# Designed miniproteins, single chains: the designs that were tried, part 88

Each design is a single chain, and the fold is of that chain. pLDDT is the mean over its residues in the fold that is shown.

## One batch from the design tools (miniprotein)

Design m3234
Fold by ESMFold2-Fast:
Structure m3234 (fold): chain A 76 residues (1-76)
Amino acid sequence: MEELFSKVPETGIKTLAEDIKKLSEKPLTEEEAMEIARKLAKLFVENLGKLSSEELHKLLLEKAKELIKEALEKRK
């Protein structure tokens, strides 16, 4: 139990970044994927207990797609 909690934030963000890279139509840089993952993690924490699991999942998925599009639009 304690071992899982000690690494969960770091491991969770990295895992989320890899999932975000897989969702993108174009390859994202590590920096872009990590930034999106951190923004989604913050949104998750801010809405934890305020939204139902279904609403939270929908919000995170919609925000992930939005942030991916924004990152790609900012690329030169």
Scores: mean pLDDT 70

Design m3235
Fold by ESMFold2-Fast:
Structure m3235 (fold): chain A 71 residues (1-71)
Amino acid sequence: LSEELEREINRALVAMYVAVQRIVLSKKFGEEEARKIAEKAYEEAMRALDESNGDVQKAVEAARKAIEEAL
């Protein structure tokens, strides 16, 4: 795969992870709260992905940390 395509795949994987978390959170805390938490998790995950040059594991870890800090 090209580096550009791999970068897009990694971004999509991280976005899907956050989307799944949002669905689960909405069932427990309601849609509005889940949206706010997921938006923060997405921002932190994308920052970690960019800073780590595409490390999906670090991005997922950043998303999890943001969710835990919001709960």
Scores: mean pLDDT 84

Design m3237
Fold by ESMFold2-Fast:
Structure m3237 (fold): chain A 64 residues (1-64)
Amino acid sequence: SAAVEAAARALAAAVAGELDAGTAARKVNQFTGSGVGVGAAAVGDALHTGDARAAAEAWYRTAQ
C-alpha cells in the first residue's frame, strides 16, 4: 500500500542516517493517525534490524 511504501522510505532514511529518529517516527505516525509510540517502535525495529521494509510492514499491521 502507499502507506507502507511511504513508511518504508522514511524508515530507510533513518537507517541511512539521513533523517533523525524523532522526525522519522513522526512521519510514520502521520500515515495512519497512530500514537507516537507506534512510530517510535517502527524506527527502533528498523535501526536494530537494518530492514526498513520489514519494519514498515510490521508497523502497518499494528496500526490497523
Scores: mean pLDDT 75

Design m3238
Fold by ESMFold2-Fast:
Structure m3238 (fold): chain A 75 residues (1-75)
Amino acid sequence: SMSEEVIKKINELLEKAKKYADQGKFGEATKLLQEAIKTLKEAHKKGIVSLEQYNELMQKILDVGVHLAKKSRAA
C-alpha cells in the first residue's frame, strides 16, 4: 500500500541519516532528517498515513535528530 511505501521510505532515510552521523557527516544526516519530516508531513496531509502512524514516525525522526544533535556537540 502507499502507507507501507511511505513508512519504508522514512525508515530508510532514518537509517541512512544514522550512518552519515556515525561518519561525522552531520550536514548530510540533517538533510536526510529534513527529507523524512517533509515526506511524513506530505503523506499525512494527503491522508496516506493515519494520525497514529504520523505520531510514531515523527517520534522516530525526533529521536534520531536528538542523537545527531548530541553527536555533533563539541567534545
Scores: mean pLDDT 86

Design m3240
Fold by ESMFold2-Fast:
Structure m3240 (fold): chain A 85 residues (1-85)
Amino acid sequence: NVVRKAILALADTKDERAVEPLVEALKHKSPGIRRIAVEALAEIGSPRAAEPLRKALDDEDADVRGIAMTALAVLKKEGKPAAKA
């Protein structure tokens, strides 16, 4: 799958600019694509991914929701609770 490979390549860059195309991938019709996009966002660890990951908690696919919860926990361990206004 070309889309899946593109998402993995974006994750490998660990670049904050990859967050935007990965957020678009979270809206993809395929739950498998949304799942790998959530994992990629977690690996990059950008605070900009926090809002899109929270939306993924409401995803139709249970696996996407579970990975989004883990990704948000990883982001939170780096900082204090809700300190950013």
Scores: mean pLDDT 74

Design m3241
Fold by ESMFold2-Fast:
Structure m3241 (fold): chain A 88 residues (1-88)
Amino acid sequence: SLEELLEKTRELLKEAKEIAMEVLKKAKDLKLILRAIAILLRTIGLEFELELLEKKGELNEEKLEKLVEEAEELLREAKELLKKVEEE
């Protein structure tokens, strides 16, 4: 359903943001810090896109499925980055 996809998108973005913040707290390597900042900026961008689509009444299942995919990719990148920080 539309509501389930919306909830899933928000949950994925929240998790990606939380992990990226953990990277920022732990990372010593400037490249890892900059990558975490990039992930945070992209999560904020997707949150803004989601709110804009809601405001315009343009939310549909197809657009939400795409946002889920993008949020899943950000979460994957955040988890990979956290693993690299743990290897410092």
Scores: mean pLDDT 86

Design m3242
Fold by ESMFold2-Fast:
Structure m3242 (fold): chain A 77 residues (1-77)
Amino acid sequence: MKAAEEAAAAGKYEEAIALLEKEVEKDPESVLALMQLALAYAAAGDKEKALEYLEKAVELRPDDERVKEFKEFIKKQ
């Protein structure tokens, strides 16, 4: 069933999010960790959390076109 496959995928995202949250706690200036955490939240369907972590990444690297493109992508979802 599609629902069971979606639930299994969500479980993997929860593990990834927990690991990435620990990485961000250790290095809150890591743009890579912030972007990965934003991607994991977006994949899990948490658009608000994804945007919050993207905004932190933009604050650290405001000229990064990929961060800007991803923010617009999330808004259109």
Scores: mean pLDDT 71

Design m3243
Fold by ESMFold2-Fast:
Structure m3243 (fold): chain A 66 residues (1-66)
Amino acid sequence: SEVEELEKRIAENPDDATAYARLAVEYAKRGDFEKAGRYLRKAIELDPTSPEVWKAAEEVAELFSQ
């Protein structure tokens, strides 16, 4: 699954902000907003200048609003 792939990627590269951001979106799609929020915060901490990280933040917020 994409979640397993991203979790493995994070285990090998714990500073991969994009992997944390994508994992946040995947958990949000599954309704796990607690995990989504934690992974999104980690992504922002690692790379607050990434457009991809902020796009993931918008996607998580949109999914929460649905």
Scores: mean pLDDT 85

Design m3244
Fold by ESMFold2-Fast:
Structure m3244 (fold): chain A 73 residues (1-73)
Amino acid sequence: SREALEAAVAEAEAALARDPDNVDALAILSGAYELLGRHEEARRYRARMVRLMTERGVTPSEAAIARIRELRA
């Protein structure tokens, strides 16, 4: 639902404010904005996520992947 997407964005933005390198929050934001049709915001968060993955060797957790899957349903 749109309400679930908006809640996920708010939660992930709060997490990112606490830790700008939170790859899980970046993954959720890119997925949620894509589902909201806000493709430019989705692209920006995806670019930040990919940069962190490449530079620090980190990947989104299974929990973040599961959250995005829930939002897509």
Scores: mean pLDDT 86

Design m3245
Fold by ESMFold2-Fast:
Structure m3245 (fold): chain A 75 residues (1-75)
Amino acid sequence: SAQTIADLEAAIAANPDFADAHLGLGRQYLADGKPEEALPYFEKALEIYRKLNDEEGVKRAEEAIEQVRKALGLE
């Protein structure tokens, strides 16, 4: 929803390294049919999860990027 996007944007503004907020924002854009808008958020979440050695987060972000790639016809 637009409210969820606004809340997640505020969370990222307060803490740019909040990986879950980037992942959440990407998921919300993807759910809204905006895969092009979702991609950079999933890529940023992946970068942060890798830096934190969060294997579960890395897997979730990689799976989300794969969903975006399919939606964009990049395969």
Scores: mean pLDDT 84

Design m3246
Fold by ESMFold2-Fast:
Structure m3246 (fold): chain A 99 residues (1-99)
Amino acid sequence: SLAEFLEEGARLAERLARLAEEAKTKFEQEVVASFALMAAELLRKLAEKTEDPEAREALEEAAELLREAARAAEAGDTKKAAELLREAAELLREAAERL
């Protein structure tokens, strides 16, 4: 179900947040940013196919948080990247509960 997919997405975002906190090199930070951008694109495409307006809005907001997390990671602000990734995870869980 879409709810199960969103819950799994939230778990992946939380794991990525932990990786961001541990990213000490520029290469590791760029890897975190790349994963966040890929996740953002997937959520944007899912939002386009989502008929429920509330679920669509949540997916679009989560995608924007993932893009902001990618920018923070690229700038070396790994703490901010982790915080944004956890915020995206919470939003995805809330969306799953409303489906």
Scores: mean pLDDT 86

Design m3247
Fold by ESMFold2-Fast:
Structure m3247 (fold): chain A 87 residues (1-87)
Amino acid sequence: MLKEAEEYLEKAEEYLRKAYEAYEQGDLESAREYAQQAREYAEKALEYAMKAMKEAKTLEELLRAIGLALRAIGLIFDADLLLEKLK
């Protein structure tokens, strides 16, 4: 749960970085593809973070899950913003 959320969050961050790199190089097709993948991984990170919040047995686990969920929401917003620029 927490581990899966962290792994998907890392993938979302990597693909968003690749999307911005492609955008700066003028490769709008690759930028769109990477931004879409970043959004999908961020959505998965949010899904697992929310499930971790529901299943949290300690305050520490709950706070960690909330932190991951907020980071995932931020990545979804960033990816959506980039995708709007690429339309």
Scores: mean pLDDT 87

Design m3248
Fold by ESMFold2-Fast:
Structure m3248 (fold): chain A 89 residues (1-89)
Amino acid sequence: MLKKVVVLTITFVGEREAVEKALEELARRHPAAEIRIEGRVGTAVHELEVTSEAEAQRQVEEIGHAALEIARREGVEEVDFAVEERLVE
């Protein structure tokens, strides 16, 4: 059975200080493979190695819920989520 990598990209949009604090807190709870900040936009890319769809859904949901909670607390204006699947062989 092929292992799959799920790439979860979380984008925060808002005041730079709020975006920076939100990304730092998210990375503290869920380490990201890549973090980028450009002006008002901050992006965290998570690479999740999973062996089942249920595991993928659970991890994405957990990180997504954390991102929304953090964004609300830090005053981030917008949160966007993108999910991409890659096969690993």
Scores: mean pLDDT 82

Design m3249
Fold by ESMFold2-Fast:
Structure m3249 (fold): chain A 55 residues (1-55)
Amino acid sequence: CRDLLIKLAKYEAGLTEEEVNRLLSASDAELEELGRKYGLTVEQLRSLQEALRSC
């Protein structure tokens, strides 16, 4: 499950594997920073975070 989500995040958002793994424990401020870096909303990153936690 996690490997598939990492591949999806890399393809859709350009996130690195390390950045995706950090999402599991990321604060809202860290999500905002990643959103600015990759042009994503905090809501999109939070959705990915929830998906990772559900694995």
Scores: mean pLDDT 77

Design m3250
Fold by ESMFold2-Fast:
Structure m3250 (fold): chain A 80 residues (1-80)
Amino acid sequence: MLTPEEQELLKKAEELLKRAGDLLNEARETGDESKVEEAEKLVEEARKLAEKMKNEEEKEYILEQVERAEKGIEAVKKEL
């Protein structure tokens, strides 16, 4: 069972990654490069939260989501 502190870090990281995904979808639909830059910032914040996680499995889970988001950012940049 995760501690309350770990649960808060996990929820915040997942929220940041969800928002980044939403911004990438908007960038793809609108061609707005500024939304890609916002998504990159949110993904970096999620990575920093993962580095604070003491639970190795949850840390790895979030870092995998960060890597997927980074690949999504690169794909959108190629489409813009």
Scores: mean pLDDT 84

Design m3251
Fold by ESMFold2-Fast:
Structure m3251 (fold): chain A 70 residues (1-70)
Amino acid sequence: MAPSEEVRELVDQAARLYEEALKEEDEEKKKKLLEEAIELLRKAKELSEDPALRQGLENSIKDVEELKKS
């Protein structure tokens, strides 16, 4: 099952924020970008009922949360 356009857009936006965070040297800005990416991924997960996609989004959220804790 293909994700909805809204879910795809949220995932794409989160991925862009994550990439920006990895390049960011300011720790405050980096955490802000990671927090925004997490929020977008959570919204995408809530809108998705595909188990495989939900699992992937949950794993992505956990990865970003771990990076933010560092």
Scores: mean pLDDT 80

Design m3252
Fold by ESMFold2-Fast:
Structure m3252 (fold): chain A 56 residues (1-56)
Amino acid sequence: SKLEEKKEKLKKELLEKIPEAKKLSDSEIDKVLELVNYEDLDAALEVLKKVLKQKK
């Protein structure tokens, strides 16, 4: 489906821009993408950076 393709593409781009995100579970990354409705890569990057900062 278009949503699934968009999700996979955005997830791949996030992992390429923030390699540290590979330490997160797939579920955690999926939640970040859901928060931005799979629309905005830059917004997803900001949310992901906050999640990574909260993980000690």
Scores: mean pLDDT 74

Design m3253
Fold by ESMFold2-Fast:
Structure m3253 (fold): chain A 60 residues (1-60)
Amino acid sequence: MPIDESEVRATLLLMAGAIAEKFGDYKEAAEYYRKAAEATKDPELREALLEKAREAEEKA
């Protein structure tokens, strides 16, 4: 299976966002989710990540 560097980066940023949310750092979580959305080449995943960022920002 070919390794896509962009998708690896998106996954790591998504994980960082999830960890930030778990600790109540919603502002940090929103930033990580936006960076993950910018890193991915998958438009469906990008839209989902932007929604996660918006939800985190609303909680901050």
Scores: mean pLDDT 81

Design m3254
Fold by ESMFold2-Fast:
Structure m3254 (fold): chain A 93 residues (1-93)
Amino acid sequence: SAAELFRKAAEYAEKAAEAARKGDLATAFQYLGQAVELAKQGIKLANASEEDVKKIEELAKKAYDALLAGDTETAAEYLRELAEFLRELAEKV
């Protein structure tokens, strides 16, 4: 279901945030990628609004850019925001 996909995406975003805090950038990028792929599947199944899609994309991009810059604290914050938003979407579908 779309709700299960969004919940799983949120779990991967949280794992990415934890990896970022530990300075494990490779693992953080891997989990962010998994979160985004699951979120895309959830978006398709839920026929999510353009506004919700844009917010997921913006949060994922901000997390990605922070990881590229080595700003693990900022990356972890955006990954947590992504996880929270994905969890909220799971409750609405």
Scores: mean pLDDT 90

Design m3255
Fold by ESMFold2-Fast:
Structure m3255 (fold): chain A 84 residues (1-84)
Amino acid sequence: VEELLEEVRELARRAAELAVEYARELARPEPDEERIARLERELAELEARLRELLAELEALDPEAAEEAVRIVQEAIAEAARRAA
């Protein structure tokens, strides 16, 4: 369970970093559409993996799954703050 939570933290942090890059690229006067498409694909892959980890945690320990959801939500909030 601890290993799964650690992986959730790592993936959530990576997703937050990519989300900030994505927001910054969209805010540029001339956004790079290829870079945007690449960042969107990477974010989608990380989101899919996070959902799988959350499903595993829910099956093993619902309280750990709740903590994992909080970790993801906090990472999203931090990314939003950095993108603003």
Scores: mean pLDDT 81

Design m3256
Fold by ESMFold2-Fast:
Structure m3256 (fold): chain A 70 residues (1-70)
Amino acid sequence: SMSLDEVITWTAMMLRLTGEIFDAKLAGDEEKAKKLEELQKEAMERYKAGEDPRKIAEEAEKRVAEIRKE
């Protein structure tokens, strides 16, 4: 059973990743878009595997920041 806070955190992360992917695609940055899509897929698989959604979200946020700096 997931807490409401965990559901909100997961949903916010999913929306952010989707927005970052669209922004990269609109900018024509295919390499960044691919990295972000791979990150989103990895996050989803980790979530399905039963990992802590807050930990997944924190790590994904750090990874997005790294990709944005490239």
Scores: mean pLDDT 83

Design m3257
Fold by ESMFold2-Fast:
Structure m3257 (fold): chain A 85 residues (1-85)
Amino acid sequence: AAAEVEAAFAEAIRAARAGDVAAAVRALLRAVDAAEAGLEEVSSSLVARMIGRVLRVLALLLAGDYEGAVAEIEEFRREVLELLA
């Protein structure tokens, strides 16, 4: 689970740096799915927070703020890995 989450976030960061919005969002959704699979219990509040993070990254990518998008993905990764610890 944690290795799959890390791989998906690494893919999202690479795509975001390249300005590939579709690939970055697809990788983030894969990270969310892998995180949900790795958690014993998932609340609707937690899912809403994770989706909110994806939407924030999408907004930054659409604005052309690729560095801001990468920073948000790094913080999201830290948050998710803490939940899986």
Scores: mean pLDDT 82

Design m3258
Fold by ESMFold2-Fast:
Structure m3258 (fold): chain A 59 residues (1-59)
Amino acid sequence: SEEEEKLKKAALTLVNMKKIVNWTDEQVREFLEKLAQRRGDREKVEKIYELYKKTKPIE
């Protein structure tokens, strides 16, 4: 539950960041993939991206 809340917050942060930097969904995915490579938490990063898509204002 705490982990889920943390992932939701991260997804919301990505939505806000995408708006100010005008990234596409593919650019967001690329950023997260690089983050996963650095930290080795691919599963966690994938969950964040899925939450980001569910939270999305546009698809």
Scores: mean pLDDT 71

Design m3259
Fold by ESMFold2-Fast:
Structure m3259 (fold): chain A 78 residues (1-78)
Amino acid sequence: MSDAEVREELERLGLELIQAEYNNDEERFKRVKEEIERLVREHPEVARPVLERLVQFARLGNAEKVERFARELLEELE
């Protein structure tokens, strides 16, 4: 995947994760979370700015589980 493709996929998955939290869809949340973790592991440098934006977006939308998850992933990248 190109850096641009990874960024777009992470942004799409981040929004899907927020939607899963809003719908209380635990199975979807778990699946999307695992996909994000994989992409972050494979492409940490590309993932960092996307995760930072996801934290901000989740905070504005009161998606507390997504905000916590994204912050934890950012800490692992330090």
Scores: mean pLDDT 86

Design m3260
Fold by ESMFold2-Fast:
Structure m3260 (fold): chain A 63 residues (1-63)
Amino acid sequence: SPEELKNMTDEDLEKEKEEIFKNTYEYLKKTRPDMPDEEIEKEAQKIAEEYYEKLLKLKESLS
């Protein structure tokens, strides 16, 4: 929720980013057996980073 996002610490945001990375990595590993682990990791990192940046922008807009 917007209220919870506004009150999140930097540590909370990093934890959220790590969770998105892990979930995306596991999903890609199961659904894309044709993809090397290195590529799966890069894709998961990209998705997690984009999600994190969107959260930061949204949090800033709530200030």
Scores: mean pLDDT 81

Design m3261
Fold by ESMFold2-Fast:
Formats: sequence, C-alpha cells, structure tokens
Structure m3261 (fold): chain A 87 residues (1-87)
Amino acid sequence: MEKDFRALVYLREGKLAFEKGDYDAAIDGYTKAAELFENPERQAEAYRLAGDAAVKKGDVETAIEFYRKALELKPDPEVEAELKRLE
C-alpha cells in the first residue's frame, strides 16, 4: 500500500539519522513512519525506535511517551522494562 511504502522510506531515513547520531532527525523519521503504518506491529516498532532515539538525546519525557504508544499497540516486555527504568 502507498502509505506503508512511504512509512518504510521514513523508517529507513530515521535509522540512517540514528546511525549518524542525529537523534532529532531519527525521531522525526520514526514518528512519520509510525503515523503512516497501518500495521499495529510496525507502528509499535517505529514508536519504540523513536523512544530509543529520545533516550539517546536525553529527552526522557518524550521517550516515555513513545514507549507508552508502542506498548498500547503491542505488548513488549523489553519496552516495558525500558519504560520502568525511565520512570
């Protein structure tokens, strides 16, 4: 689907930005990917990656919000552990 294709492009852009240490661009890419994905598991993955980028940036509040969004879409014990660590 067109939305999923665009979401995959943003997901890749976010991953490339994360690898370069550009965590703001990574969050933007991952957030756009999450908004475009129609599959809840893919949306959860994108929100989790946005949370990981926010942690690297030192933005704990934003990381908590993204991890909560990911958990609402898909239960994940690893994401639950990260959220508990940040709270």
Scores: mean pLDDT 84

Design m3262
Fold by ESMFold2-Fast:
Structure m3262 (fold): chain A 72 residues (1-72)
Amino acid sequence: SAMERERKLKEIEELKKKAKELAAKYEETKSEELLKELVETILRGMELLAELEGKEIDKEKVEKELKELEKL
Protein backbone atom coordinates (compact mmCIF):
# COMPACT_ATOMS: atom_id res chain seq x y z
CA SER A 1 0.00 0.00 0.00
CA ALA A 2 0.99 3.65 -0.43
CA MET A 3 0.92 4.17 3.34
CA GLU A 4 3.25 1.19 3.94
CA ARG A 5 5.67 2.48 1.26
CA GLU A 6 5.65 5.97 2.84
CA ARG A 7 6.34 4.46 6.29
CA LYS A 8 9.32 2.47 4.97
CA LEU A 9 10.71 5.51 3.12
CA LYS A 10 10.53 7.58 6.33
CA GLU A 11 12.29 4.79 8.26
CA ILE A 12 15.02 4.68 5.59
CA GLU A 13 15.55 8.46 5.94
CA GLU A 14 15.83 8.11 9.74
CA LEU A 15 18.33 5.26 9.27
CA LYS A 16 20.40 7.41 6.86
CA LYS A 17 20.58 10.18 9.47
CA LYS A 18 21.55 7.68 12.19
CA ALA A 19 24.20 6.08 9.94
CA LYS A 20 25.82 9.49 9.26
CA GLU A 21 25.93 10.26 12.99
CA LEU A 22 27.36 6.82 13.83
CA ALA A 23 29.96 7.09 11.03
CA ALA A 24 31.12 10.48 12.38
CA LYS A 25 31.39 9.09 15.93
CA TYR A 26 33.22 6.00 14.68
CA GLU A 27 35.80 8.11 12.79
CA GLU A 28 36.43 10.01 16.06
CA THR A 29 36.55 7.04 18.48
CA LYS A 30 37.31 3.91 16.34
CA SER A 31 34.98 2.02 18.71
CA GLU A 32 34.09 -1.56 17.63
CA GLU A 33 30.62 -1.20 19.19
CA LEU A 34 29.92 1.91 17.08
CA LEU A 35 31.09 0.03 13.97
CA LYS A 36 28.68 -2.82 14.77
CA GLU A 37 25.80 -0.36 15.26
CA LEU A 38 26.70 1.43 12.00
CA VAL A 39 26.75 -1.87 10.06
CA GLU A 40 23.39 -2.92 11.58
CA THR A 41 21.88 0.48 10.69
CA ILE A 42 23.07 0.19 7.06
CA LEU A 43 21.81 -3.42 6.82
CA ARG A 44 18.36 -2.39 8.11
CA GLY A 45 18.18 0.37 5.50
CA MET A 46 19.23 -2.03 2.73
CA GLU A 47 16.62 -4.57 3.90
CA LEU A 48 13.84 -1.95 3.69
CA LEU A 49 15.01 -0.84 0.22
CA ALA A 50 15.09 -4.48 -0.94
CA GLU A 51 11.54 -5.03 0.41
CA LEU A 52 10.30 -1.97 -1.52
CA GLU A 53 11.91 -3.35 -4.72
CA GLY A 54 10.79 -6.98 -4.11
CA LYS A 55 14.36 -8.24 -3.68
CA GLU A 56 16.15 -10.29 -1.00
CA ILE A 57 19.59 -9.66 0.53
CA ASP A 58 22.03 -12.00 2.26
CA LYS A 59 22.40 -9.95 5.43
CA GLU A 60 25.29 -12.00 6.86
CA LYS A 61 27.36 -11.67 3.67
CA VAL A 62 26.72 -7.91 3.40
CA GLU A 63 27.56 -7.40 7.10
CA LYS A 64 30.85 -9.29 6.68
CA GLU A 65 31.80 -7.28 3.56
CA LEU A 66 31.00 -3.94 5.28
CA LYS A 67 33.17 -4.89 8.28
CA GLU A 68 36.04 -5.93 5.96
CA LEU A 69 35.87 -2.59 4.09
CA GLU A 70 36.52 -0.75 7.40
CA LYS A 71 39.84 -2.67 7.75
CA LEU A 72 41.14 -1.06 4.54
Scores: mean pLDDT 76

Design m3263
Fold by ESMFold2-Fast:
Structure m3263 (fold): chain A 60 residues (1-60)
Amino acid sequence: SIKDTIFEEASLTIKGMLLFMKIRAETDPERKERLQKELDEVNERSNELGKKTHELIAKK
């Protein structure tokens, strides 16, 4: 449902922000790469939700 999608998008936004801050503060290259992978996964999930929302609006 749209309500569940909005909640998930908000949660992903918060998680992405926290990961971004951790990446900027991280000095170890290996840990930084791990955090970047997590951020990439969050971004992919966010993009997936955005595409679903867009398709539903476009097709009515």
Scores: mean pLDDT 77

Design m3264
Fold by ESMFold2-Fast:
Structure m3264 (fold): chain A 66 residues (1-66)
Amino acid sequence: SREEALEYIEKGKKAREEGKYEEAIEHYEKAAEIFKELGDMKSALEADINAGIVALEAAVKKVVGE
């Protein structure tokens, strides 16, 4: 449901704020999947973009060190 997708967005935000980048990516990707199933392509794209941003943050952390 849309409510479930929004819950995953909130979980993604929280995980990102806690530096749990891999968990944040997973939550955003789950939200995007649900939005795609609902035909909400705009919300799905926004969730995919957020997952991509977090993936970049994780990659930078890996390269420059913790």
Scores: mean pLDDT 83

Design m3265
Fold by ESMFold2-Fast:
Structure m3265 (fold): chain A 78 residues (1-78)
Amino acid sequence: SALEEIKKLLEEALEALKKGDLEKARKYLQRALDLSRKHLGDSPITEGIERALEAAKKGDLETAIKYVEAAIKLLDSL
């Protein structure tokens, strides 16, 4: 399902962020964002992914990780 694909991309992004691989993290977050926008619109999940991607682009690993973890938790609550 689309939700399973979004979750997988967010989990891959989280792993990349924890390893300090910002380039890989940004690629996974962008893909997750594109799918979230298509399937969930401007939901809190989509907003969380947007904030995570913005933080990753700025090199703010702590903030990016927090938003990715929050987005995964919200997906698990659906």
Scores: mean pLDDT 89

Design m3266
Fold by ESMFold2-Fast:
Structure m3266 (fold): chain A 68 residues (1-68)
Amino acid sequence: SHALEHEMLRLVTEAMERMRTASPEEQARLLAELGARLDELVARAPAEQQPTWRAAVDRALATLRAHA
């Protein structure tokens, strides 16, 4: 749904902004926090949409970890 897409984008964008000025220890904490929140959003998605949202979340987290 558009609501899940917007919430995922909001959480990822906020994490990226916070990571810009964060220490490595703070970056690890922010990534763990983001991962937990995104997992909660996937769990709340309709069953037929969960595989698509899981894949999108995994891609977003992989991208952020690569640039951390």
Scores: mean pLDDT 80

Design m3267
Fold by ESMFold2-Fast:
Structure m3267 (fold): chain A 95 residues (1-95)
Amino acid sequence: MEKLEEAAERLKELLEDPAAEPAREAVARAAQKYMGLPEQAPREVVEQAIRLLKDARENGSDLEMKMTAAIADHIVSVGERARREAEEAARRAAA
């Protein structure tokens, strides 16, 4: 339960941070792949993913909550990796 709330909060932070565009794109692709979300603008896909996490927390079974939490953790991890890779690319361009 707490993991779903934490993941939803992490995804909400990505929507509110204008510097997190590479992370939003990576998260959107992962959500499309692992949550079956349609191909839409990254911001819209992330918003839909947040809604699915909240719905699983409120209406999901224990198993569904655990599975959704694992998927959410992976999606957040993909976003953090994309952010790091974008920072590394920026450093290489500045060198």
Scores: mean pLDDT 77

Design m3268
Fold by ESMFold2-Fast:
Structure m3268 (fold): chain A 65 residues (1-65)
Amino acid sequence: MSKEELDREVKEALAIMGIAILKRVAERTTDPEQRERFQKAIEEAEKLLKEGKYDEAIKVIRDAM
């Protein structure tokens, strides 16, 4: 496994974990506006994850928090 492949796998895992955390935070959020913001970020991050755009997915998750 190259360092480049390992970095990609780590980024994928971080994106998956970030989405899972954001979903949990959204479920516990009582503010409707903040919950909507989290839901939009989740949807965008999941789309980016499916496209293999892990850095962009992580950025979306980070910007939502």
Scores: mean pLDDT 81

Design m3269
Fold by ESMFold2-Fast:
Structure m3269 (fold): chain A 82 residues (1-82)
Amino acid sequence: SALEKLIELLREQIEKSTDEKAKALLDGALRSLEANPNADAKTAIENLIEGLDSKIEEETNEKSKKTLQETLEGAKELLEES
């Protein structure tokens, strides 16, 4: 399902990232999704995209930005496929 793909995307990005700040943000998103298994996948993806866009705009650390941008791109692809 699209929700399962979103969870997989978050886990992959957390594993690949060496940035503690980006990992913490993505871990928070992952925990929220795992806590609500009945969440609408499209709504969950849209909420993540909005949150990532906001955080990327405010982020001054280039390493954190890169991880968040890569996650954003993956989430946008999932939204187009759903």
Scores: mean pLDDT 82

Design m3270
Fold by ESMFold2-Fast:
Structure m3270 (fold): chain A 75 residues (1-75)
Amino acid sequence: GGADAARSGRAAAEAGAAGEAAGAYTGMFQIHKEGLESGNEKAAEAGYKGAEAGARGDSVAASQFGRLAHEYGAA
């Protein structure tokens, strides 16, 4: 029924958001490690803060720090 489809769609969106946050956490921790190895302290710090935000389930903060980590890493 329509209610079951809506419920399944919502569960999929929530699982996607959780997976996105978990992926951001893993990626940000990797950028933190690479930043430390290359001496890029700004990328390392942003990656660490993004990983912490991702671990808390704060996908918005994780995304913002992720963008900064990539921006500093690309510079």
Scores: mean pLDDT 61

